Designed miniproteins, single chains, continued (5). Designs and how they scored, part 89

Each design is a single chain, and the fold is of that chain. pLDDT is the mean over its residues in the fold that is shown.

## One batch from the design tools (miniprotein)

Design m19293
Fold by ESMFold2-Fast:
Structure m19293 (fold): chain A 65 residues (1-65)
Amino acid sequence: MISDEEIDEAVADMLEALGDIFAKRGRYQEAAELYRLAAEVYQRSGNTEKAEEMKKKADELEKKA
């Protein structure tokens, strides 16, 4: 059985991976949007540490865009 929190964390992991791909391709605005979405999902799942990490990545990419 998968809890809602476990599903959210899996979704956030996918969003982080997509953000990493976009960042490597120089698509900083799209990558930042993906990281912010991942941060919101991680926060909902109770993974505050990962949520803060994603927010930091998004902020750094927004400065480059």
Scores: mean pLDDT 80

Design m19294
Fold by ESMFold2-Fast:
Structure m19294 (fold): chain A 64 residues (1-64)
Amino acid sequence: MDLAKEIAAELHLIAAEFNESLGRLVAAADEYKAAGELYKELGNYEKAEEAYKKAEELYKKAGV
């Protein structure tokens, strides 16, 4: 397993939560999408789907 990719995915989730707390919905969504892509590469499709779903939800809230 690629621990560096797992750490990168978690860092993107932290960045997403931080941007969401500041009302930066598009930036938060972009970070969730980045985390989802990394989880997908890791074969963790469940976490990838959760991250993508959160990104889609935030893009919709932002009117994108």
Scores: mean pLDDT 85

Design m19295
Fold by ESMFold2-Fast:
Structure m19295 (fold): chain A 120 residues (1-120)
Amino acid sequence: AQPLLDEARRALAEGRYDEAIELFEKAVKEDPNNPLAYLLLGEAYLKRGEYDKAIEYFEKAVEVSTDPELKATAYVLLGEAYLKRGEYDKAIEYFRKALEVDPDNPYARELLKKAEELKK
C-alpha cells in the first residue's frame, strides 16, 4: 500500500534502516509485484552493509518490473552492491546493462569508470 511505502521511505531517508526494512517487507508482502518496494528494500540493506540481501532484492525488482527506468536504476544499484563486495567484473556488467537502457546516465558512467579502474 502507498501509506506503507511513504512511511518506509521516510524511515530510510532518516537513517532508520531497521524500521525501513520492516516497513518495506510489509509492503512487498501486501503487494509482491511492486518493483519499487523491492528496489527500496534492497537500498535499505545496501545502507546497512548487507550486500547479499541488497543484491537479492534488486534482482527481484528487475524480475517483477516492466518499467525500463526502474530496471536501469536497479542495475545501477546491483553494480554498486557488487562494487562494495569487490566483485568488479559483476559491477561492470550491471553498470553496462544500466547504460544500455539509459546511455546518458552520468552516474552509471562514473561508476563504470570507477569499477574499471579498481579492477586494474
Scores: mean pLDDT 86

Design m19296
Fold by ESMFold2-Fast:
Structure m19296 (fold): chain A 74 residues (1-74)
Amino acid sequence: SRAEILAGLRELAARFSPEVRELVLGAVELMEGASDAEFAEALEGLRQAVAPELSPEQLAELDELVARARALAA
């Protein structure tokens, strides 16, 4: 569900640098009330924006959350 994806995103964000974590949590607030398609697109955009700041393992976990969001929009 979207709630599970958001919970996973918050859990992953706790392992980010403070600046990246704040950006991700702010984006999560803006995604509240969005459609599934808008949510998937926003999460893909967020992933591209933060990718240079993440470890390969963190980016892989974020990519799994993006894939789940896309599945909700399909």
Scores: mean pLDDT 80

Design m19297
Fold by ESMFold2-Fast:
Structure m19297 (fold): chain A 61 residues (1-61)
Amino acid sequence: RDVIAVKVTVGNKTATVLLPADTPEEVRKRIEEAMKKVLEENPDLSGQEAAELAVRRVVAE
C-alpha cells in the first residue's frame, strides 16, 4: 500500500504524518480535529507530538 505524507497545521504548530494514500478525507479531518484537542489539553507538546497522539486516538477507535 502506498503511503503519503500529510501536513497537519493547528495554529502555529505544524506536523507531518504518514498515512495510507487511500485514507478517506473524513479520517484526515478527524486527525486534524484531534490534534487541536490534544494541543488544547497539552499546550506544551510540539506539533509532531500532538499529531502522533491524534493519529493514535483516531486509529484506536
Scores: mean pLDDT 77

Design m19298
Fold by ESMFold2-Fast:
Structure m19298 (fold): chain A 69 residues (1-69)
Amino acid sequence: GDPVVRLAAEHDVSPEFLALLERVRAGEISPEEARERLLELGAVSEDTSPEEAVRLAERMLASYERAMA
């Protein structure tokens, strides 16, 4: 199965949210796009910079991966 969907299921978070975090870490979207998507999902405030949004996404994904190990 998709590792992102598996991560989401084990941590009771949205598969769409974890997919976004994976795309941010992979560099598949710009920091500006990452900020807008995270803002739409309520994960960041409108005051969050694009660079802060990327760092938050990377940190959140790393935390989920550590919890799964």
Scores: mean pLDDT 71

Design m19300
Fold by ESMFold2-Fast:
Structure m19300 (fold): chain A 73 residues (1-73)
Amino acid sequence: TVDEILAELRAGMDAIAAEMEARLAAGEPREEVERRAAEEAARLLAEAARRLAEATGDPRYGEMAARLEALRA
C-alpha cells in the first residue's frame, strides 16, 4: 500500500541518518559521509516514487522518479 511504501521510505531515511552519525563519530570526513548519504537518499526517493507510481497508477509519481534519476546522472 501507499502507507507501507512511505513507512519503508521513512525507515530507510532513518537508517541513512543513523549510519551518517556513526561514520562521523568514527572520524570519517564529513564531505564523504554527506556525499554517500545524499546518494543513498536520492536512490531511496527514486525507488519510492517508482513504487508509488505502480501502486497508485498516478503518472505524477513516475515523473517525480524520472526527475530524481536525472539529478543522479
Scores: mean pLDDT 80

Design m19301
Fold by ESMFold2-Fast:
Structure m19301 (fold): chain A 92 residues (1-92)
Amino acid sequence: AMEKYIDASAYLLAGATADVLGGYEQAIKFYEKAIEADPENAATAYVNLGKAYLKLGDYEKAIEYFRKALSLDPTNQEARKLLEEAEAKLKA
């Protein structure tokens, strides 16, 4: 629904704003709300969740969310590269 899409987009913007300010835990909460608002179109929100967890050093959660993003959009090259980065950091 259009209303659901608008809510998800608003949460994505709020999350991105929190992320740029270094508020990674707050960004995570907004991205989770974006996923709740539109789970079928949540690939971007999952990528952003993975990035936030990478910045927090939670590599296992970052891997989980990049895999979820790729399950919705297998062609997302950014998610694939970030998944490889998270896996490399987990092994180090």
Scores: mean pLDDT 82

Design m19302
Fold by ESMFold2-Fast:
Structure m19302 (fold): chain A 62 residues (1-62)
Amino acid sequence: SVDEALERLEREALELAARVVSIGEAARLAQKTVDLARELIEQGASIEEAVRTALEELRRAL
């Protein structure tokens, strides 16, 4: 489901960001990543495309 995919994305994004930035900044970046993926899904992207794109943007920000 979308909600399960976004929950997994949040955990993955938080884990990735926490290796590089503070806990507070990691939480902010994880939320931004989930928000981007949700927006892309609302615009017609598949769950897989939205998750991939959001993680690519996170990696660019780190």
Scores: mean pLDDT 86

Design m19303
Fold by ESMFold2-Fast:
Structure m19303 (fold): chain A 90 residues (1-90)
Amino acid sequence: STELELLERAEAELEPLLEKTVAELEKRGDEELKEAAELVAAQLRELLALKKQLLATTDEAEKAALEARIAALIAEAKAYAAAFNAKLAE
C-alpha cells in the first residue's frame, strides 16, 4: 500500500495549508476563495476513494494510469493551496 501511504502523507501535508487558507479567507470575508479551498478539500477525499479502487485493480496498466492521475491531481491540489496561501501572505 505504498501509494496509499503516499496519498495519505500528501493529504496530511495539504490539510494544514487548506485549513490555514480557509481561516484567513474567513477573516477577509473572501467567500469565493473560501469555497474554492473547500472544493479542493472535497476533491482530495475523492482521490482517496479512487485510490481504494486502484488497490482493487489487478491490471498493471490500469494501476499505472490511476497512479499517474492520482499523483497529478494531488500535485494540482497542492499547487492550488500554495497559490492561495501565497496570495494571502502578500
Scores: mean pLDDT 74

Design m19304
Fold by ESMFold2-Fast:
Structure m19304 (fold): chain A 103 residues (1-103)
Amino acid sequence: SLEEAIKRAEKAKEDGEKAAELGEEAAKKAKTEKGKEAAKKMAEVAKKLAEEAKKGAEEAIEKAKKEGGLGPEAQRALLEAEVSAGMAAIAAGVAATVARIGG
């Protein structure tokens, strides 16, 4: 249903926001010698959450396509989920790179 598509999009947005926050914190910790090991683990968790956010956004879009005729609220929820997942992927990628090369 359209309601299920919106709920899936909202969950994907939340997962993406958590991944982005964790990725940003991992990048900060990676700049300290004592924080590098913790940063690597956080970056791995952020990457997995970012992948779940992307999957969730894609599933929400597929559910919405089956319902036809998307209203503005549904379109906004889907767009916000995609944007959140994209930002999460970037943050996780930056965190992984900073953790690998060192600060």
Scores: mean pLDDT 78

Design m19305
Fold by ESMFold2-Fast:
Structure m19305 (fold): chain A 68 residues (1-68)
Amino acid sequence: SEADELAEEGFRLLGEGRLEEALEKAKEAYKIDPNSRAARHLLLVLRQEALRRGREDLAAEVDKILAE
């Protein structure tokens, strides 16, 4: 699905350390399909990685997306 393809690209960007771009892909994937396991998993991994790197702003954006 489009959501799964976006989530896959998000994981690739995350692997490259491109957290803001990975978050944008995760957000778009989740908006298209909130039940996508790949999109949800990407958001949770992004949150953990953002906190590990001191990016509390990005972790807060993940929390906002998941609360919707």
Scores: mean pLDDT 87

Design m19306
Fold by ESMFold2-Fast:
Structure m19306 (fold): chain A 60 residues (1-60)
Amino acid sequence: LSIEEIREIAEEAKKNPELKDAGEVTLAAIKKYEENKDKEIGKEYLEKAKGLAELLLESF
C-alpha cells in the first residue's frame, strides 16, 4: 500500500461511525511518519499505518 492509498482508506473509514476512531489513528500514524521521515522511528510509524489500513480494508 502506498501512503496515498493508506490515507484514502483511513478517510473512507472515518465516514463509518464504527470505524471512525481506527481511521483517525491511521491518519495520525501517517502524520507521525511524515514528521519523522528521515528517522528510524518514521519507519515504525509507516509500518503501523500500513497494518492499520490492511485491517480497515478487512472491515469493509
Scores: mean pLDDT 81

Design m19307
Fold by ESMFold2-Fast:
Structure m19307 (fold): chain A 83 residues (1-83)
Amino acid sequence: GIGKEFDEVEELLEEIKKIYEETLKNVKDEKVKEEIKKKLEEAEKLKEKLPFVSNEEQLKILEELKKILEEMKKLYEEALKKE
């Protein structure tokens, strides 16, 4: 139901926020920080759409949030390897 899918979205958003906070703490490259911030802003915009879209579109948003999280993790890991 809607409640279970909403819980999964909230968990993804918490993970996205944690990667953003860790990037600000551990990464010195300002370009990487800006790129991660843009990904966070994309995730927040997707969250705002959730109450107004169909169940099919909610699943697409969930997949897009997972993709954003994966891209943020990759950017963070690559930045740490260079520093």
Scores: mean pLDDT 80

Design m19308
Fold by ESMFold2-Fast:
Structure m19308 (fold): chain A 63 residues (1-63)
Amino acid sequence: DVVNKLDLNSLLLAMSELLEEYAKSKGVEVKRSEEAEKLMEELEKKEVTEEAREAAREALESS
């Protein structure tokens, strides 16, 4: 489904940003893959959904 692809990209972008901020707070470095950077560029042009960001934040809280 194209919605799964879009949701995956939005979620990846949101998680990447949240993980980077969270990791810095914990004193840990986050290493992004080349694939993640390409997806983030595509997401910036399309727009990140609020649902994806909220889901990513919930995942971090559970972890």
Scores: mean pLDDT 61

Design m19309
Fold by ESMFold2-Fast:
Structure m19309 (fold): chain A 87 residues (1-87)
Amino acid sequence: SRAERLARKIIAAIKRDTSVISLLLQAIRGGLSVEELAKALGLSQRTASEIVRKLRDVPLEEIAQILVEALTGDEERAIARLSELLS
C-alpha cells in the first residue's frame, strides 16, 4: 500500500540519519516547516504535509516507541505500526 511505502521510506531515512527523528517530531509539533522534512525524506512537500497531518493527533510517545523499535528491535513490526498510522 502507499502507507506501507511511506512508512518504509521514513524508517529507511531515519536509519541512514537519526537526526531525521528530530525533524519529524518538530514538524509534527508545528515547530518546523514541512519543506525541511520533505527534503530529508526525499518526498514532495504535499506528501510530507499529509504525513504530518496523519501523525499530529497521535501521542508523541507512541511515535517515539515505533521509531525506537525500528532502530533497535523489529523493523518490520515498526513499519507495520507506522503504516497503520499513515492509512
Scores: mean pLDDT 85

Design m19310
Fold by ESMFold2-Fast:
Structure m19310 (fold): chain A 86 residues (1-86)
Amino acid sequence: MLTPEQQAATAAAVAEAAEALAERADRFTVSDEVAVGILAAAADIAGAPEAAEHLREAARLMRDGGPPEEVAERLRRAAEAARAAA
């Protein structure tokens, strides 16, 4: 398990990355989907399961061609949950 300091730092990094991705609300690529999947795994390791769930749903929406605004909202929710866990 990560130390509490490493968990907080990882959760903060996940929050920043998810928020930055949400600002790109006009389009998402396969690389963005992969990045969001990696962020979900990092969120789980950081002890932020709610953030991880939001990130998995964002990745699913990207894969299924869902509306960019729904992806962006899910990413913002993930960032909020990750920030709360940090």
Scores: mean pLDDT 80

Design m19311
Fold by ESMFold2-Fast:
Structure m19311 (fold): chain A 74 residues (1-74)
Amino acid sequence: SLERAIQALEAAIRALEEGDLVSARLHLVAALTEPGIPEEVRELLREAARAAAAGDAERAIELAERAIRLLREA
């Protein structure tokens, strides 16, 4: 569900803020596997995962927050 995807993204943002990149990546993947996510959001999540893998927590948070906004508008 979109609500479950938002919850996973909120958990990912918390993990990124704490510097826990392993948990952040897990939560981003959980959001990506939720059914009914628009392709635009999937692209943001792939970019967020790439940013997290590169250690760019600020960029990953920005992309995850943008994904949450789009999901709330859906």
Scores: mean pLDDT 85

Design m19312
Fold by ESMFold2-Fast:
Structure m19312 (fold): chain A 77 residues (1-77)
Amino acid sequence: SPPLTPEQRKEAAMKISNAALSVPGVLSAGTSVKDGVANVHITAESQEAADKGKKAAEEQAKKTPGVTDLNVSTTVK
């Protein structure tokens, strides 16, 4: 598959971050996309919120053309 454009990478990152942030108890989410790999960092109030945020990011990544792989790291406060 062709590589994502810079605009497509920004849109993909925004959608994935927003999906994680939509989960109650997720405090922050940052995403970068490089070479079809999305790297997501989630900070949450609880492990349950972190796990739900990770699932939301995974579901959004599956719907995002050109994202072929996903790495999620989580921090619980």
Scores: mean pLDDT 84

Design m19313
Fold by ESMFold2-Fast:
Structure m19313 (fold): chain A 66 residues (1-66)
Amino acid sequence: SGHAVDVVGTRLALHTDLSNEELREVAERVVEAVEAGDYEEARRILQEKGLSEEEADAIIRAAVAA
């Protein structure tokens, strides 16, 4: 959903210096992985952008709750 993408994008912006366009693209990929039940892929995407495992898991939980 658009709301889940916005939640992930906003949280990702707190941990990274990505452009608004890149934040949206990454957020959409993370939400797609979460909706597919592929939490390992969602965590991989977030960690590749410099987030810790704990930070990535917090964002994944927020996406599931959105």
Scores: mean pLDDT 84

Design m19314
Fold by ESMFold2-Fast:
Structure m19314 (fold): chain A 70 residues (1-70)
Amino acid sequence: MAEKLREEARRLVEEGARAFEAGDYERAARLFEEAARLLESILEVASPEDVAELVAARLLAVAARIEAEL
């Protein structure tokens, strides 16, 4: 289960990064927020790398939200 969620979260971050590069900040924010949500769901079994990915996804989501509001 956790492995499938990690793969899905990585896919969402990649899609979010592409949306961000395209200037679709609202879509990017939603994708990064979804990735963070999936990583939070495995927090009790998280590796240090999982925690780093969660923090990165949260920061990217905030950055995309700031851009979307400009």
Scores: mean pLDDT 84

Design m19315
Fold by ESMFold2-Fast:
Structure m19315 (fold): chain A 53 residues (1-53)
Amino acid sequence: GPPPEVVARLEAEREARLEALTRAFQSVGFDPELAERIAEALLEIEVEIELRA
């Protein structure tokens, strides 16, 4: 598998994107919990698209 240092960096980058998307959804009126769930689902869809491309 990938080195632990690379995994840690990718996890940090994913977390930063999740926070940014959650904040964006909250700014347009979604509840914090719902905003986080939508952001997580969107990131999962993006990963699936990248893996299939």
Scores: mean pLDDT 77

Design m19316
Fold by ESMFold2-Fast:
Structure m19316 (fold): chain A 86 residues (1-86)
Amino acid sequence: SARAAEQARLIAALEEAIREVERRIELVKKKLEEAKKKGAPEEEIKKLERSLRRLERAKRVLEEMLEAARAGESREAILERLRARE
């Protein structure tokens, strides 16, 4: 059915988005480790830590969306639920 095809595409898109965020998390973790090893300024370290926290939060939201999509929730329903949490 068309709905099943759309759901499969939504799941695939969310899985790809999670992989992209995980790749960025690893990059920021590596930069943070290198910055700490070379004694970078506290401001630079705090900026990287803040970026890491934002990426980890984004990953959690995407994982929640993926579980909802796997349970058969539509993209529109998932977005409305996220908007309602604000």
Scores: mean pLDDT 87

Design m19317
Fold by ESMFold2-Fast:
Structure m19317 (fold): chain A 68 residues (1-68)
Amino acid sequence: LSEEAKELLRKAIEYLEQGKYDEALVYLGKALELAEGEARELIIKAGEHLMQGKVEEAIEYLKKALEL
């Protein structure tokens, strides 16, 4: 995962923790455009959990993507 994509994911997590979901989704979408392989799969899973209202689970998937 590129440093640019990691910064976008950090911003997405920050906005999710603040309850700013619209802003979080913008940064998540930008990170997804830059991500490949396992990192991209984890970001997609995070988005799926957000669509289900599972914010804490989404944040955990994004944190896993940052560790790659």
Scores: mean pLDDT 84

Design m19318
Fold by ESMFold2-Fast:
Structure m19318 (fold): chain A 64 residues (1-64)
Amino acid sequence: MEEIRKELLEADRAGDVEKFREAMEKLKPYIAAEAEKRGLGTPEQVEASFERALRSLEAIKAAA
C-alpha cells in the first residue's frame, strides 16, 4: 500500500497522467476498504473522488 502511494505521489509530481492512473487504480480498493471500515463513505463515493482528481490532473496537462 505505501509503495502505491509513493508511485501516485511521484506520478503527480512528474505530471505523468498514465502512471498516476495506474497507481490510482491500484490504490482504489485499499482506500475504499478503509473508508468503509471507518464509515467515511461508500465505494462509489471514493470512486467519484478519484475520478475528480484524475480529471483535474488531465485539465492541468491540457492547459500546459
Scores: mean pLDDT 71

Design m19319
Fold by ESMFold2-Fast:
Structure m19319 (fold): chain A 57 residues (1-57)
Amino acid sequence: SEEVDRLIEATRAAMERATPEQARLLGESAVNYLKKKGAPDEAIERVRALAEEAIAR
């Protein structure tokens, strides 16, 4: 959905400038929101990958 795609785009942008702690919290919140919306597993996996990359910085 457009809403899910917009969330992933916004999450990616936020993760580029996030601290590891912020990335962990943002990733958790985004995953919870996607699960509530019934988003596909691929969308959840993409958000988790973005958070993992930001945390590893």
Scores: mean pLDDT 83

Design m19320
Fold by ESMFold2-Fast:
Structure m19320 (fold): chain A 88 residues (1-88)
Amino acid sequence: ELEERLEKLEKEVKELRKLLEELKEKAKALNRPLPPGVEEIEELVKEAEKLLKEAKTVPEEEREKLIEEAEKKLKEAKELLEKLSFGD
């Protein structure tokens, strides 16, 4: 179960990174600056990725806590991304 959760979260990290890259490309094409929230989303995704990598190297009892923290950070990143706009 924890291993499956790790794999799902790693996929979510990759998906969020892809969405952020698309957002950056869109901003560049429109000659608009990136919305302020983009940096916060990038930081949350980066922190979640770090937690997931640590989860692979720690005992099972500690792994669950790291996975939960990563899930929380990815949830926050997704919520920020959904609210993100170019000057709306």
Scores: mean pLDDT 78

Design m19321
Fold by ESMFold2-Fast:
Structure m19321 (fold): chain A 74 residues (1-74)
Amino acid sequence: MFSLEQLIKEAEELEKEGDFRGAGILYQQAGDVALQQGNNQLASEYYRKSSKSFEKSGDLQKSKQSQQKSDQLE
């Protein structure tokens, strides 16, 4: 199982490589882990990063889903 720190590190590495789809997936998982830990602010932040990464990859449907998850957390 990936730790939150590992997910963030891998997502940042994928962004540097231009793999925005991969980065979006890992940021979404980081948001899910943060939410499970009760940190709604951190979860919202990573869902927002996921949304931006999916937007850059052209996956507008996943971008909207991640943005909606972020918005639901206030």
Scores: mean pLDDT 84

Design m19322
Fold by ESMFold2-Fast:
Structure m19322 (fold): chain A 63 residues (1-63)
Amino acid sequence: SMEEERKKLMKKIFEEQIESFRLMIDSLRKLFNDEKEAEELEKLLEENIPKAEEKMEEEFEKR
Protein backbone atom coordinates (compact mmCIF):
# COMPACT_ATOMS: atom_id res chain seq x y z
CA SER A 1 0.00 0.00 0.00
CA MET A 2 1.02 3.64 -0.37
CA GLU A 3 1.14 4.03 3.41
CA GLU A 4 3.60 1.12 3.78
CA GLU A 5 5.70 2.47 0.89
CA ARG A 6 5.76 5.91 2.56
CA LYS A 7 6.95 4.45 5.88
CA LYS A 8 9.66 2.43 4.10
CA LEU A 9 10.83 5.50 2.15
CA MET A 10 10.95 7.71 5.28
CA LYS A 11 12.92 5.08 7.19
CA LYS A 12 15.38 4.81 4.27
CA ILE A 13 15.78 8.61 4.19
CA PHE A 14 16.39 8.62 7.97
CA GLU A 15 19.04 5.87 7.64
CA GLU A 16 20.72 7.72 4.74
CA GLN A 17 20.81 10.95 6.79
CA ILE A 18 22.48 9.13 9.72
CA GLU A 19 25.07 7.68 7.31
CA SER A 20 25.69 11.18 5.90
CA PHE A 21 26.32 12.51 9.43
CA ARG A 22 28.79 9.70 10.09
CA LEU A 23 30.64 10.53 6.85
CA MET A 24 30.67 14.23 7.79
CA ILE A 25 32.22 13.44 11.20
CA ASP A 26 34.87 11.28 9.49
CA SER A 27 35.62 14.11 7.05
CA LEU A 28 35.96 16.59 9.95
CA ARG A 29 38.39 14.22 11.69
CA LYS A 30 40.59 14.05 8.56
CA LEU A 31 40.34 17.76 7.68
CA PHE A 32 41.08 19.19 11.13
CA ASN A 33 43.11 16.28 12.56
CA ASP A 34 40.96 16.46 15.71
CA GLU A 35 40.25 12.87 16.78
CA LYS A 36 38.94 13.88 20.22
CA GLU A 37 36.22 16.17 18.84
CA ALA A 38 35.28 13.62 16.17
CA GLU A 39 35.00 10.89 18.84
CA GLU A 40 32.75 13.12 20.99
CA LEU A 41 30.52 13.86 17.97
CA GLU A 42 30.34 10.13 17.12
CA LYS A 43 29.32 9.34 20.72
CA LEU A 44 26.59 12.02 20.64
CA LEU A 45 25.28 10.65 17.33
CA GLU A 46 25.25 7.02 18.60
CA GLU A 47 23.46 8.08 21.81
CA ASN A 48 20.78 10.04 19.92
CA ILE A 49 20.10 7.65 16.99
CA PRO A 50 17.90 5.25 19.06
CA LYS A 51 15.92 8.18 20.52
CA ALA A 52 15.32 9.73 17.09
CA GLU A 53 14.34 6.34 15.60
CA GLU A 54 11.90 5.76 18.48
CA LYS A 55 10.27 9.18 17.99
CA MET A 56 9.98 8.61 14.23
CA GLU A 57 8.23 5.25 14.81
CA GLU A 58 5.85 6.91 17.31
CA GLU A 59 4.94 9.59 14.75
CA PHE A 60 4.09 6.94 12.13
CA GLU A 61 1.91 5.02 14.61
CA LYS A 62 0.05 8.27 15.43
CA ARG A 63 -0.72 8.96 11.77
Scores: mean pLDDT 76

Design m19323
Fold by ESMFold2-Fast:
Structure m19323 (fold): chain A 93 residues (1-93)
Amino acid sequence: SLRDQALEAARQFAEEGSGEYANKLLELFRKLPLDPEVRQQVQLLISEMATLIGKLQARLKRTSDPDERARLKEEARARLEELLAQLEALLAG
């Protein structure tokens, strides 16, 4: 289904952090017959995921310590998993 495709694109975006998967998710989201309130919540979650990935990338650029880098990645992954779960709940109905 389109919802399953959107969920898979969201997982790929969370894992890869690339604009390619973000664009794919947005295109699939546009095609989904969602209530306006749900659509707005999905947009906010995607925006929050993108912001989190961008902040992680910026922090990693200025962090050379392997242990600190691992901690930053783990913190971001935990938050991304939380956001992805919220997105999955909204898109699954």
Scores: mean pLDDT 78

Design m19324
Fold by ESMFold2-Fast:
Structure m19324 (fold): chain A 52 residues (1-52)
Amino acid sequence: MKELAEKVYERFKELQEKGKSANEAIDEIAKEFGLTREEVVKLLEEYYKSKI
């Protein structure tokens, strides 16, 4: 699961650099990874928690 959280975070950064909003980036990641928006948010939270 840690590897998935890192991939989600990297994709989230890439989409925001492309000018997508946070909500748009979350929606795109959910579609790409076959996840719900809630699951994407939880993975992002896990990533941030692991770095603190």
Scores: mean pLDDT 79

Design m19325
Fold by ESMFold2-Fast:
Structure m19325 (fold): chain A 71 residues (1-71)
Amino acid sequence: MSDKEIELQVALEAVELVNRLPTEELPTDEEIEAAVEEAAERARREGVPEEVVERARELALRMGREHRERL
């Protein structure tokens, strides 16, 4: 799996975590950041290189905020 595929996978997992939040309101910045950190920690535990995790975290934060903007 390429680094870009890993980055996208982690970002998508973070967005899915945001979508599963039990809230009728828009997710907060704290909730988005928590979901992204959870996905990043999972990637680190799986042995993904830190450089890839950092890029995936940045991508996930951007995607999570863009997703919220469209809700």
Scores: mean pLDDT 74

Design m19326
Fold by ESMFold2-Fast:
Structure m19326 (fold): chain A 91 residues (1-91)
Amino acid sequence: SFYEEASKKIVEYLKELEKLLEEAKEKFPENKELIEEIEKLKKETEEKIKELIKEAVASKSEEEQKKLLEEAVRIGEESIKKAKELIKKAE
């Protein structure tokens, strides 16, 4: 189902974001600004995705549920791109 596909992608993006945070800590352990920025990005991304999932579950419209889940997937994907750009800029 599209719910299972979206949920799998969201979990994979959040796991990748965690790995990128660990990579930043390993490569740039003294760059506190970079680490804090990625930690903030992770927290904000998790909170936004959680809110969108709650709204999707509460919605009685299948079209609206799909749209909210697609937005959650997009937010996850964009967070990975931003985290990678932050790490690359620190190099």
Scores: mean pLDDT 87

Design m19327
Fold by ESMFold2-Fast:
Structure m19327 (fold): chain A 60 residues (1-60)
Amino acid sequence: SEGDKGIIEMLNLIADHEDRVVEVIREGKKAGLSPEELAERIAQVDEEFRKEYEELRKKL
């Protein structure tokens, strides 16, 4: 809710995750990565997001 810094930080983490996925796709296309290698990189970004999200959720 408004003024709840923890909720705002969680929303920012979601937005940052979307930006990271877009950047991984952009970089992967430029580097000529295989679909499998691109999927692995996206999975790593998703795993890091999941850990960060769970840690923030515990503090709300």
Scores: mean pLDDT 83

Design m19328
Fold by ESMFold2-Fast:
Structure m19328 (fold): chain A 62 residues (1-62)
Amino acid sequence: GGASEVARRYLARAEELLAQGRYEEAADMAQKAGVGAVVAGDEELLARAKELSRRAMELLNA
């Protein structure tokens, strides 16, 4: 569905940004993916978005 697809795109972008060391932008995209996952009722996407956001914030503050 549209909301799950949008959430997956934000998550993929967050993963790309994290790999590039762009931690603040990665955290922002992961947060957007999380919101989309909640709207879609996709618990797997929400869990992945939360984990990516946590990792990005940890690296940003290292």
Scores: mean pLDDT 86

Design m19329
Fold by ESMFold2-Fast:
Structure m19329 (fold): chain A 58 residues (1-58)
Amino acid sequence: GKIFVATKDIPSVTDDVLSLKKGDKVEVLEEVGPGFVKVKSLKTGKTGIVPKDFLKEL
């Protein structure tokens, strides 16, 4: 899959949002809405939704 890195800390504000720290690597699995992607954390193996604008492609 496509590997991205978090450009900033992302807090979990809802049950669907994946909490990430700046520099965490994620695999993008699918788009779930305008500007949101479902990702898998390579560090924790957890999945969740994050804003695409907070990710940078590697």
Scores: mean pLDDT 79

Design m19330
Fold by ESMFold2-Fast:
Structure m19330 (fold): chain A 64 residues (1-64)
Amino acid sequence: MFSEEEIEIIEREVARHGVSAELLREIGEKIGRSPEEVARYILEREVEEGIRLLEEGVDKVLGK
């Protein structure tokens, strides 16, 4: 489980640079986690965000 500070680091770096294998390693080194753990968190967050954006997009198309 990631701490709030670790999550803030991941979110900030991803927002600025996008996702890459090199970024996953860099974030892992900063927070003391494996790149695989960082990648799993990002994938879980992207799935949740994707669902939210689809719901918002449908509402906009329907004029709501």
Scores: mean pLDDT 72

